# Designed miniproteins, single chains, continued (5), part 14

Each design is a single chain, and the fold is of that chain. pLDDT is the mean over its residues in the fold that is shown.

## One batch from the design tools (miniprotein)

Design m16456
Fold by ESMFold2-Fast:
Structure m16456 (fold): chain A 94 residues (1-94)
Amino acid sequence: DLNEDTIKKLEYLKLLLETIGAPQEKIETIERAIEIIKNNEFTEESKEILEKVKEILEELLQGDEKTQKLLEAVREAYEEGLSLEETRERLKKI
């Protein structure tokens, strides 16, 4: 399911943002994006929130070496099918 895969990716992105101590506003943007996908919301507000998610991801991709290592660890954990708890433990080692 494309929506389930997207939700899972957003949950992993939220975990990454929490790990790096990102501003609460960015974490809330990801939480809102998850709700939008779950509820199949098609409003101008929904579009704006999804664009903000893209901006957050672009900022992370341009981040420092530690941010890049955390992004790679999250991607690998997602591909391996690890739980959010197992992924959190992996991120603590970086």
Scores: mean pLDDT 82

Design m16457
Fold by ESMFold2-Fast:
Structure m16457 (fold): chain A 75 residues (1-75)
Amino acid sequence: AEAEFEADVLVALALIYTAIAKLGYKNGASVEDLEKVRKIIEELAAEVRRIGTPQQVADAEDALAEVKKIVEEAK
């Protein structure tokens, strides 16, 4: 229960940071700033992989994939 709640919070944070990356990219954020957000989401996804359900892991991995795509498009 506690670990599932913690994983839900981490997934929510990953989604928030993904939204920040999308808005940043649209508004001309630097590749360096987008890479910082990607690293944050990587750390969140790594923790979700340790404690989360398969669905929570999938949601975190999807967020990470989205930000990785944004970073590559920004180069």
Scores: mean pLDDT 86

Design m16458
Fold by ESMFold2-Fast:
Structure m16458 (fold): chain A 89 residues (1-89)
Amino acid sequence: DKAVETILAVIEALHGPEAGEEARRLLAERLDPEGLKLLEALVDYIEKKTGRPFDAAALEELKRFAETSSEEERKKESEEMRKYYEEFK
């Protein structure tokens, strides 16, 4: 799914390649209930952070933030996203 690939790219930009690889592994093995929850949490997280519906503009805004923010800002954002995922498990 192109949407999944875009979300994974944003995760890699925010969390770094290690976290991106972990997310890819979880999604690639199978879309079991846990994988579906992760996708739903990612969509909701993007909507909450951008303040708009899940769409290409919201994804692009997060990707732009990840690419232009400082390393410290990216680590803070990735930690918030990780906490959000844990909340939805």
Scores: mean pLDDT 62

Design m16459
Fold by ESMFold2-Fast:
Structure m16459 (fold): chain A 59 residues (1-59)
Amino acid sequence: SVEQVNAILTTSHLKTLAKFEMDVQTFIEVAKQSDLESVLVAVGITRQEHHEALRPLLL
């Protein structure tokens, strides 16, 4: 699942996660513990295509 999420995220998203001191695995765990939509917006993932691709991997 980490590889699948990493394939969806852009270089810009990965840099944003690094600013929050998160790797992709930590991002997945935070998203599963919180409201998914709020977490995605907070880390700058705002495009609907990315939300739709990530939703089945993070729910």
Scores: mean pLDDT 76

Design m16460
Fold by ESMFold2-Fast:
Structure m16460 (fold): chain A 86 residues (1-86)
Amino acid sequence: AMKERTEEGIKRLRDAADQYRAAGNEKAAEVLERGIKIVERLGITSDDAVDTFIRAAEAEAQGNESEAASLFTAGQLILVGDQIDA
């Protein structure tokens, strides 16, 4: 269950990163790639964490660097909660 959840989460982040990269938005893709690396290191994720990282990439794509940074931090905090609940 946890491994399958983590693999699905990584796939969602990777698919989103590939879409941004194909659109020429390297900065948004890099936000998602940073999220993937964190999820891979921790071996744990949730839909909330994945959705939050995707929102961070969307904010970056819109040029809202401040919101992107805040959302990325929020995604990391959700992952810390996921570790405690695991």
Scores: mean pLDDT 82

Design m16461
Fold by ESMFold2-Fast:
Structure m16461 (fold): chain A 100 residues (1-100)
Amino acid sequence: MEEIEELLKEAGVTVSVTDDEEEALRAQEEAVAAVRAGKEEVSVALLDISEAEQAFAKLLVAANQLLYRQQTPELQQRYRALLVEKARELGLDESILSPV
C-alpha cells in the first residue's frame, strides 16, 4: 500500500476523498485526459468506499499516469512490474492494468 502512495507522488498525482460519485467520476476523467496531454500535476477524487476499492482506484490512476507519460523503457518496466505486483497483492487481475 505504501508503494502505491509513492507511485502517486512520483507521478505527480494528488488524491482526495469525496462522497460525491459525480465529482469522483469527473475528476477521474480529467485526470486521464491530463495524463494523455502530458500534464505533470494531476488531481483525482476517490469515493469514500472500502479501503480495497480505494487502493484499486489509486493503482489504476498511477498506471495511467506512469505508463502514458513519455518515460524511458527501463522506468516504464519498473513501474509496470510494481503495479502488477500490487494488483496481485490486492487480489486483482493483472489485465486490469493493461487497457487505457
Scores: mean pLDDT 60

Design m16462
Fold by ESMFold2-Fast:
Structure m16462 (fold): chain A 76 residues (1-76)
Amino acid sequence: MEIAEKTAEQVIEVHKTDPELTPEAMRNAARTLAALGLSREQIEKMIEKARKAGVSEEAVRAGEEAAREAEAEREA
């Protein structure tokens, strides 16, 4: 749980400094958490925390797509 919250904070910091990089930061965050064995629910909570902090709809979509891709790869 703590690692997902800390990851959300890192994405929020990117949003504050370089908003144009936030979608890529969100994709990388979701992939990293999936590689560490976090469930899709935990990754979705990370994305939700970033959304509540005001990250763009593009960044939210990028994170959701990356989480879905990681889940599909794990099932394959």
Scores: mean pLDDT 80

Design m16463
Fold by ESMFold2-Fast:
Structure m16463 (fold): chain A 92 residues (1-92)
Amino acid sequence: GYIEALERALEHAKLAIEEMKKGNILAAIGHALAAIGDIIDALRQEPDNKLAQEAAELIREAILLAFKGDFEKAEEKLEKAEELIKKIKAES
């Protein structure tokens, strides 16, 4: 369901941040991609959820920054996405 998709997205975002902090960049990107997939699953149920759309965009930007070697900015974008996912869950 919608809440279960958000819970999976939050867990994957947290794992992406943890792996980024450890310097495990490929693992972090893998978890970030999984989080985007989970947000897409949530958006199938609530397609006009602007906060979910913004969270997915922040994670996409984080992945691109990680490929550029800008790990500090990538982590910041992931943390902002995590906070948006938490907010969506709190409002659900």
Scores: mean pLDDT 88

Design m16464
Fold by ESMFold2-Fast:
Structure m16464 (fold): chain A 102 residues (1-102)
Amino acid sequence: MVEEFLNLEVEEKEEATPLEIYAQSVVNDEPIDEEKIIEELKKLSEEELRREIAKIVRHYIDSEDYDSALKALDALIELFKKIGREDLAELAEKLKKYIESL
């Protein structure tokens, strides 16, 4: 399941997605308007959200920056719980356990 998720084809987009901006800000300890990010996330489909999560996690795994991956996933778990997306929080928890096993 986790390996299949990480193998999702991610199209390279010129602009960073809302979740990528959020993850980068969290990793760099930069301030971010969480309410603004939540509003943008509500506009995305479940499939788009899953692709953005896969892209973020793949980026950190490919750069072997596991500490940043774990930090980003912890923040995403809390964010998804706040917006009532328990399914995405559970997915992020599984991804965190996968990275911890590396």
Scores: mean pLDDT 76

Design m16465
Fold by ESMFold2-Fast:
Structure m16465 (fold): chain A 92 residues (1-92)
Amino acid sequence: SELEELERDIEAVEEEIARLRAEHPLDPEQQALADRIASSEEAQREFVRELAALREAGIPPDPGRLVAARLGLLEAGLRELRKRIEELKKKE
């Protein structure tokens, strides 16, 4: 069912988050960036603009900031998947 597929997708995202955190521990500044990106589409857009500005300047992006942003996006995706499961459960 769609519900079973979404539950599987949630588990996969949770495993990816755990793996990235284990392989790339975040400092407090990177964790704050991840938290902002996870909670705000505006923060996501600001980070995309930051990357574009760095590209125009010929400056490579900081690897730790890239990992933090990816973790934030995975957390945001996880919230959306959980919301979709809740909506499906209300119909069954």
Scores: mean pLDDT 84

Design m16466
Fold by ESMFold2-Fast:
Structure m16466 (fold): chain A 62 residues (1-62)
Amino acid sequence: TLTPEEVRAAARAIANAYVDKGLIKPEEVDEFAERIVERLKGKNATAQDVADAAREVLKEKE
């Protein structure tokens, strides 16, 4: 189980990886990471849960 701080760090790491892949813009990193954190707020999240939430947030991007 990750702490809220570790969830945020993992979310930002994934967001930066998505920038490197051209999936999101550099200026979107903070908002993208925050959306991942919001999805997992109040849950006992694992690293896998953060990765799964990141994929769902990417799919919701319009």
Scores: mean pLDDT 80

Design m16467
Fold by ESMFold2-Fast:
Structure m16467 (fold): chain A 72 residues (1-72)
Amino acid sequence: TQLQSQLSQLASAVFNGDIDKATKLAQQLGADQQAIDLVKQAAQAFKAGDYDSGTLLLQQALQLIVQQQKAQ
């Protein structure tokens, strides 16, 4: 689905530590500030090599984004 494709692109940007791209993709998905902040923190963690924290933060961000999409 379109949502699955967009979430996959967001996850890829986060895994690559591309904070700017991840932030822009989250904004395009209509993510609120809390979800955007979690995405930024996740991307920063992956960039720093903290894969455990990055994965946890990304999971939290994706859950919020999916919840927000279901409310629309």
Scores: mean pLDDT 84

Design m16468
Fold by ESMFold2-Fast:
Structure m16468 (fold): chain A 94 residues (1-94)
Amino acid sequence: SKVDEAERKINELIERMKKELEKATSPEDILALISRTVAEIVRLVRGLSPEEAQRIFDKAEQKLLEIAEKYAPELVDEVRSLFETARRELLKRL
């Protein structure tokens, strides 16, 4: 299904992001990587129903915040702000 494909692709994006985070040396690089990943997640969920898009987006947010807390705890608030902005954009286009 489109939902299963979106969830699979999002999981692949998150795993790729985790590998790239191991090479990131600056807060700016970390935030840029997370921001790009969030933008790709938004694009993947836009093709779904509003309910499924929100559910999958929320699951991805939880996973990325957990990763941010582990790899860059000082940036967690900035990551939350990125998701808040992305959520507002997503809701306007659903």
Scores: mean pLDDT 84

Design m16469
Fold by ESMFold2-Fast:
Structure m16469 (fold): chain A 89 residues (1-89)
Amino acid sequence: SAHRELLREGLERVRAEFERALEAAKTDPELARKLAALARETVARQEEIEEELVAAGFPPELAREAAEELAALAREAARRAEEILRELE
C-alpha cells in the first residue's frame, strides 16, 4: 500500500538522521543535550503525532503504528544521547 510504503520510507529517513546526530554528538556535549531533549519531546508527543498523521490523510491504524515506531526510535535516541553526554562529562 502507498500509505504504508510512504510511512516506512519516512521512518527510515528519521532513523538515519538520528544515527547521524548520535555520531556527531559523540564529540559535542551541546548537541548531545539538545538531541536528548528533542528525542524525549518526540516520545511525549506520540499521541499528537498520531493525530497529525491522521489529519494528513493516513489510515488511523497505520498512523498509530508509525507514531509507535517513531516513539520507539526516539526513546533509543534519548537513551543513547544521555549515555554519550555522561561519557563527555
Scores: mean pLDDT 87

Design m16470
Fold by ESMFold2-Fast:
Structure m16470 (fold): chain A 72 residues (1-72)
Amino acid sequence: SMTLSPVVKKARELLVQSLGVQVLDADQTTLHVVLPPGLTGKDVVKFLKSQGIEAQIVEENGQEVVLQILAA
């Protein structure tokens, strides 16, 4: 699908606005992001959970993280 799911769109907007992450790619369930220095994938997952979004780390390589966005 060329349209993001509402939960993925919300997660993307929250990460960009609140944490200053760069989004490289997004689909129905996944966000591929670059984190600013000092943030880890665990910090991002914890932040999203505090916003009512369940997420898990699929891949992490330094500041580049792939997140699976689950049902909110």
Scores: mean pLDDT 82

Design m16471
Fold by ESMFold2-Fast:
Formats: sequence, C-alpha cells, structure tokens
Structure m16471 (fold): chain A 79 residues (1-79)
Amino acid sequence: SVTVNVVIHVKPGEGERAAELAVKELSKVGTVKSVIVDREHNIVSLVVETDDVEKLKERLEELREKDPRILSVEVTPLE
C-alpha cells in the first residue's frame, strides 16, 4: 500500500463537482484520506492510499478523457 497526492486542475467553478466525482471513482481503487478544493486556483487535491498506483492513474485518465471540465490530472507519490 502506497500513499499518493492527486492534483486535478479544473475549469473555473468546477472544483466541488470534480472533487465529488474523484472521491467516487478513486474510492473504488483506494482509500481517499483527504480532499481539498482550492477554488482560487481551480485545483482539487486528494491524498489517496492505494495498492495499485497504475490502476489509480488509469481511472484518473478515464475521468479526464470523459469529463471536459477536467483539464489535467497529476499523481505524485508521497510514501
């Protein structure tokens, strides 16, 4: 099990909706430990614990491809 930081850049005003969708989707492949919505910078930051980082990345790329309100997704290992 590893902990990663997920940063989602969104269109202005879409932070809360993106956070909702990310929590729902990522909870299927890991445990969401924290969620921060930065409305000023249009960023959603999540800390997720997962056994499979590649599956997590795949899920996030699917979300980005299917939702035009999501501009980019970044995954950074924390531990």
Scores: mean pLDDT 85

Design m16472
Fold by ESMFold2-Fast:
Structure m16472 (fold): chain A 88 residues (1-88)
Amino acid sequence: HMEEERRRLEEWRERARELLLMGLAGTDEPLDEAQREEIERATDPEVFELAVEAMVMGRRVRENPDDPAVQEEARRRGEEIERRLAEL
């Protein structure tokens, strides 16, 4: 269902942001709100959002290995993300 898929992608983006923030903080534990805000302010927001999108697309590929449409979309988005990161 369309609504369930959108909710899942939003949850994956939230999780990807959490994992990226934890990685930047050098911890395997969930961050509190103040720690998240501090790291986000210290990070380039464009680079941060591109990294989050890359993580979401990577998960989408892993969760849908037999869906050629998802694989192709993720491949194209991954190429776009890599190109944009190279320009920064």
Scores: mean pLDDT 75

Design m16473
Fold by ESMFold2-Fast:
Structure m16473 (fold): chain A 92 residues (1-92)
Amino acid sequence: MARDEERAKQLEKYLTDEVRKWLEDIVEELKPKAKELGKTMKPEEARRRLLAELLSRVAGIPLSKAEEIVRTASSEEVNDILVDAILEKAKK
């Protein structure tokens, strides 16, 4: 309980206008890529590729490593990695 409240408070504290704009910019960059991938890939492959692209950009890791994480980790684990990467970006 205390850990979840502390994470939520940290997100509120560090989710500044700059961090929000950074996340919005990433999502906007991925929207046209989602449309292009949807033309050439099956929906599930396109979704996994987009999630790997998002994770790579947010966490600052190579796309190949992000693709491996998305393939091997649960959705909850991927979400935790994304949240931790956002908090790290906000602190630096």
Scores: mean pLDDT 73

Design m16474
Fold by ESMFold2-Fast:
Structure m16474 (fold): chain A 104 residues (1-104)
Amino acid sequence: LAALRAEARAALARLKETGVQAAQLAGDQSAIDQINALAQQFEAALDAGDTDGALRALSDLVSTSVQAASKIKDEKKRQEYIKRIEDAGLRAAGALRRLGAALA
């Protein structure tokens, strides 16, 4: 379980970093604060063994990050960050799904 939990945390860290970078490029401090709070909710749910709660936090984190990226003025960077966030979100969901299966 420790290894699967570490994979989920690594995937979350990548998603959080990409989302924060997108929000910084967009100049959206509110989004940075929300992304950090949602990442903490994901980690708390993961520590509690609440995979459903972690999945909800992940879904909200992806949505918030995509909305922040949509505010980036440079269209090429905007599209790139949206794709990176969506890809990172899919990887995090996959890691969480594997952890959930191991906990069932």
Scores: mean pLDDT 85

Design m16475
Fold by ESMFold2-Fast:
Order: structure tokens, then sequence, then C-alpha cells
Structure m16475 (fold): chain A 89 residues (1-89)
């Protein structure tokens, strides 16, 4: 289900963000905070578009999490967390 998919991606995102937030590099910590806030906002915005929008946001989060770019992965993590938290009962 979309909920189970969001929950799995959200758990992966939580792990990535937790690791980045534990970094001794302030730039990495700030990037993680910014990506989480932005990603959560984009994930939440997707929910307003219904099932098709949720699927599109999940697909984008999966694509971003697979990116070689650390900032893209953090954005995908935030999006996944936003969806998981909203879809979780």
Amino acid sequence: SLRERAERLGEEGRRLLTEALASEDKETVLAAIGAAIRGIGEGFQGLLGGEAAVEAVLAEAERLLASPDERDRLLGAGMALGLANTLAG
C-alpha cells in the first residue's frame, strides 16, 4: 500500500537525517535541517493533490534517495518523513 511504502521510505529518511544531524560539520547539520524542512513541506503539499500526488511524491522521494548527491538524498529523506508522518495512523 502507499502507506506501507511511505512508512518504509520514512524510516530510511529518518536514519539518513539522524546521521547527518549527528555530524560534527555545521554545514552538514544545517543542510540536513534545511532539507528536512523543505522536504516535509513538499511531501505535505503532495498530500493535498490526492492519491496520484502521493504516488508522485513517493516516486520522487525514492529517486532523490538514490541520488549520488548528498543534498538530494537529504531532500528525499525529508519528503519521505513528511508523507510517512501524515499517512501513519
Scores: mean pLDDT 76

Design m16476
Fold by ESMFold2-Fast:
Structure m16476 (fold): chain A 98 residues (1-98)
Amino acid sequence: MEEERRKKIEELDKELQELAPKAREAYEKKDEEEIEEFKKLLVKRLIEVLALLLGVEPSEVLDLIRNEPERAIRLAEERLGEGAARLVESIIEYLKEQ
């Protein structure tokens, strides 16, 4: 990985770590509006992380997930591991609810 990409991934990971407890608090409060807002932010950040890791644009990740979800899952698993595949599955599930 190039140093610039590594720094961006670390920054996005920190943002995700900060958003996770806030999303959990919203869920525990049953604030549906805040929960939806945090879900959208988490999905956006996850797409940005996947795009950096795969070396593509975020729009290409979204397009792949929308048009070829099974391929998106396999590509993430093969290149980035099982954790990335689970993240793609979570994004697919979220987009189906929209």
Scores: mean pLDDT 72

Design m16477
Fold by ESMFold2-Fast:
Structure m16477 (fold): chain A 101 residues (1-101)
Amino acid sequence: MLQSTEELSEETKEKLEKIEKKVKEIEEKEKLSEKEQIELVLEIAGELSNKPEVKEKALEAYKKLEEAVKNEKKEEGLKYLVEFHKYLAELLDVEYTEPAP
C-alpha cells in the first residue's frame, strides 16, 4: 500500500496535490468513469515524474487487471493489481508496501 500523506516527502505531497487538483477539476466537468480517472491520474503522474515508460507499464498492468477481472481470474487479477500499484508508487516516488497476508 502507499504511505499516508503525512509520511510523504514535500515533493511527493506537491505532486499528489497537483494530480488531485487536475483530476477533481476534470471530474466536476465530465463525471469520469473509474477507468478514465485512473488513466488521467497516470497521464498527469507520468508528466510530473518525466517517466513515460513507467506510465506505459502502469497502464498495461491496469488493462491486464481489467481483463483478468472480466474473465474471473482472481489470482491473475491480484498479480496485476500489485504490479499496477508498484508502477504507480514509482511514478509518485513513494514506497509500495504490500498488504500483510
Scores: mean pLDDT 70

Design m16478
Fold by ESMFold2-Fast:
Structure m16478 (fold): chain A 62 residues (1-62)
Amino acid sequence: MREEASLILSKQVREAKDEITIYYSDDAEKAAVEGVALSFGKKANFVQAEDTETAVRKSLEA
């Protein structure tokens, strides 16, 4: 589940045009997605969510 969330959030960052808001539930998830954003030259704003499911849902809605 955690690895799947990181893959979904990383895809959102990669497909973003310029800037994206990413919701995260733990520091490892945030670090993985931040690494992808830096690698692809994307600007990501990180906001903490209460759980992984909520984080993925809100990131997909943003």
Scores: mean pLDDT 74

Design m16479
Fold by ESMFold2-Fast:
Formats: structure tokens, C-alpha cells, sequence
Structure m16479 (fold): chain A 82 residues (1-82)
């Protein structure tokens, strides 16, 4: 996989994640995402989020984790279709 394809994949994941995180007002957006392909499957190497608050509640953390998982599943479906 090329560096350009990795960047495109990371930007697409960021866009999907931003859409799902829009429901969590304490999250300003995705600051950075690094994705790699291992055995033809995408793996999230690093993810950084920008938040309005220095501390997130357990409920907010769970909502973020769910948003990340759902965005990743959606991206995997798009990749399988390619």
C-alpha cells in the first residue's frame, strides 16, 4: 500500500469519526489519526482527539469508544467493496 493510500484512508477515517463524534459536545474533533495495513487489513496505530474539557466522564469515554468502533467498521466495509 502506498503512503498516499494510507493518508487517504486516515483522512476518510477521520471524516467518519468526526461525523460520529459530533453528537458528543465535549469533543472538538480529531487531531490526528495514523492507520497502517497489516495482512491487507487496516489497523489503527494512533488516534488523538481534541476535547473542550480536561477530563471526560466514563460515559463520554464509552461514547467515544463506540463512535471509533462504528466508524472503523464502516471504513472496513468501504475497503471490502473496493
Amino acid sequence: MTEEEKKEYSERFKALLDERLAGIPEVVGVESVEVEFIDGKPVIKSLRLRTRRPRLTPEQRDAIAKAVVEAFKELQKEYEKK
Scores: mean pLDDT 72

Design m16480
Fold by ESMFold2-Fast:
Structure m16480 (fold): chain A 87 residues (1-87)
Amino acid sequence: SKRERDEEQLRLAEEALRAGVELLETSEDPASQTAGALLLVGAAFEGRLVAERSEDPELAERGVRLAREASEAARRLGFTVEVPEPK
């Protein structure tokens, strides 16, 4: 179902957020820091997509929170997350 798809997408994006934060906080290697930053960008983008398309208000709110948390984490760790604006 659409709900199951959105739940799975949020779950994977939440895992990406955790992995991205861990890489940026623990790795001195530039390649690992780039991977961490990309995971945060991906988590923010996926959270935003679910927030905009989900018919379930709880999933939409979860998507909004995920996008905000990913952006805040990136900012705290010295990276700018540019999430594409939907057109």
Scores: mean pLDDT 80

Design m16481
Fold by ESMFold2-Fast:
Structure m16481 (fold): chain A 109 residues (1-109)
Amino acid sequence: SLQEKIDELEKKYNETARKFLKALEEHMEKLGYPEREIAIRVTAHALRLAGGELPTKEEIDELKKENAFDILKLYLEMARIMQELARINNDEEKLKHYEEVIKYIEEAL
């Protein structure tokens, strides 16, 4: 039951990360970013998300400035999933980090 809950959370994280990467690509295309820059930034985010790395405050601020609220909501969902995984693993340092990230994104929305 606990392992099944972990597997479900990891699956949800991966599905949300795919939605995030697609939304980021489409957002950058709409803003007129060059194809090369889109490919580099989407790839960089894909690698970071695969490592469980969430956005910096600077990245959240830039997305807010660009009115990318749909992307911010996907970051919020990923942060909440990571918070629950940290809680299951009794990782107090990661739990505190994700709580701070969640609060910052919620204040940006």
Scores: mean pLDDT 86

Design m16482
Fold by ESMFold2-Fast:
Structure m16482 (fold): chain A 95 residues (1-95)
Amino acid sequence: SNKDILQQFKKGLEKILEEAKKENVDPYVIDGIEEMIKLTDKTLNGEISLEEFLLQVSDIIEDMLDYALENNDLKGIDYANRVLDLFLQMKEQLE
């Protein structure tokens, strides 16, 4: 179900967040991941539509990647790409 897919996405984000904090990744990238977790919860609670969720998460990922690239932050780029991969895997599973 879409709910199970979103819950798996949230768990994946929480794992990436834990690893990012342990690796002392840039706070802007960490903040982006935390915001995506909040958006996932809002979607699960029916506060925002799935369409709005997908658009907002895409925007956050693009912002994190652009920020990391502008700062030549290799760790930030790696973590932003891990989040992007997780997001694309989730999109393939959605109805």
Scores: mean pLDDT 90

Design m16483
Fold by ESMFold2-Fast:
Structure m16483 (fold): chain A 73 residues (1-73)
Amino acid sequence: SAQREAALKKYGKEAWKAKLQEMLAGLANIDAAIAQLEAQGEVLTPEQRAELRAQVAARTAEAQALLAELDAE
């Protein structure tokens, strides 16, 4: 599957770009959900909030790295 994904990336940049943008949009929604929980007075510890935001940041960075690789082939 990884080899197939690499081949599709080479020959189908538009499809891979759309997939990465979809991931980024989903990650942005998760960040908004965290902010909404905080605004509603949910008792999120600073550690829980940091872990959730760190997960979003890590996945965002991964998607951005894949997008950069797509441009570089």
Scores: mean pLDDT 72

Design m16484
Fold by ESMFold2-Fast:
Structure m16484 (fold): chain A 71 residues (1-71)
Amino acid sequence: SLTQEEILEELKEIVDLLLEEMKKDKVDKSTLLAALDQMLEALPEVAEKWGLSEEQVEELKKYLEEKKKEI
């Protein structure tokens, strides 16, 4: 079974893989930003499903917001 920390790292990896695939497909900046915004909106559901702590949810939120700055 995965720990909450391992789940957090797996989620970050999934985010990175999705963004890299979208970048390879040359999608526009607005589409990339919309995808990241949708991920941010889904955080409460993901946190409940996987039992992430408040601190882990905040870390994932900061990670997604940093990805938005890279666009």
Scores: mean pLDDT 83

Design m16485
Fold by ESMFold2-Fast:
Structure m16485 (fold): chain A 89 residues (1-89)
Amino acid sequence: AAPLPEADRGGRAMLEAAAAGGASAALQTAAALMGVGAATEALYAKDLERAREIARAGGEFIREHGGASEEAARRAEEEAIRGAEAALK
């Protein structure tokens, strides 16, 4: 099943940051999947620490490969972490 709307927030934030940075559609999709992956780990593994690690890896990915600024990547990471925390509740 698809994640809850709160869980999807991280995927949208990562995609938007990568798109704003000028990333290709493939890189935008990869970034979105990393954000959704954080929420998925919280929902199915109940592992919020691993969810935070995935969110941070997504932020690093869009920073290094997606052209996102440090500030945009940090905001996307925070949104993905909040989505994962909300999904776990």
Scores: mean pLDDT 74

Design m16486
Fold by ESMFold2-Fast:
Structure m16486 (fold): chain A 81 residues (1-81)
Amino acid sequence: SELEFDKEVGLALLLIAKAISLNYVKRKRPDLYEEFKKKVDEIVEKAAERLSQATSTEDIVNIVREAIKEIKKLTEEYIAK
């Protein structure tokens, strides 16, 4: 139950990071928005799969942190194009 709740919080944080990154790219590079969205969706999907298999709060924190780091890096890359 507690682990299940932590997984839901983790997924919510991933969706917030996705929303922020999509909004930034849409404003800065609307020409690349659709391509960027597909890649961000893939990162979130893979992270959600890992969250479903997580067995501890530490695993959840690490999965979310890594996925957010990937989203930030991808956002920076797309803005720099």
Scores: mean pLDDT 90

Design m16487
Fold by ESMFold2-Fast:
Structure m16487 (fold): chain A 75 residues (1-75)
Amino acid sequence: MANEIAKAVIEAYGKLEDKIGKTESARHATAVALRIVGLEVEGPLTKEQLLDEVRASTPEDVREEVMKIVEEKLK
């Protein structure tokens, strides 16, 4: 699950690169994706717990837009 969420995060930031900035989008998406994958190594987490971590790690100004895209990609 973490790998699917990490991929969705990267894709969500890519869709918002015009708002965030191309370099900052790639940098932040990579950091959040690595964080999510790293949490799975420490122990199994539920989809909701991993999504909560994505939300906590995403800047407030784009958080709801990123979460909407991530959740849509995981359906």
Scores: mean pLDDT 76

Design m16488
Fold by ESMFold2-Fast:
Structure m16488 (fold): chain A 90 residues (1-90)
Amino acid sequence: EEEARRLVEAARQGIDVLKKSVENLKKMIENGEDKEKILKQARALIKTANFLKEYLEKHRDKLPQEEYDRLLAEVDSIIKEINELIEKIK
């Protein structure tokens, strides 16, 4: 199960980086940065989140069901939060 653990750790690291990037996006909004710059950053983060979902799906059979479901739900939650931020500034 070393491979499964390594995959979970890699996914957790990716999720942590995404969460920190979303916090930075919120700070950009709070600082009144240019709307187009914020939208560009938000779209880049959605792209990165979708890449992480694809990574999880590619390794689905190597991950415990519960870990896969949890990690996927976390990424989907992040995508939802980014979309809510986009709607707020549109």
Scores: mean pLDDT 85

Design m16489
Fold by ESMFold2-Fast:
Structure m16489 (fold): chain A 93 residues (1-93)
Amino acid sequence: SLEELRELAVRTLDLAIELARSLGASEEEIEELEELKEEVENAESAEEILEALDEAIELVERIMARRGSTLEDEIRLGMIQLGRAVLKLVAKK
């Protein structure tokens, strides 16, 4: 259901926010991620949810490229990317 997709996407965004904070993201970057989380919570379609997740992943990737990353950070990003891939697969059904 759309509600289940929204719940899973919110959890995925929480992981993205935690990773961004651990990487030393700016307050502005954290606010952008929080806004994307709000967009997901209010999303009326699977497409809106996936678009917000894609934007969040791109932002985290930019932070990681600028700040550098550890193996743990790369694993956490991989988990977030996997969450998005699963959501896309479920949304197609």
Scores: mean pLDDT 86

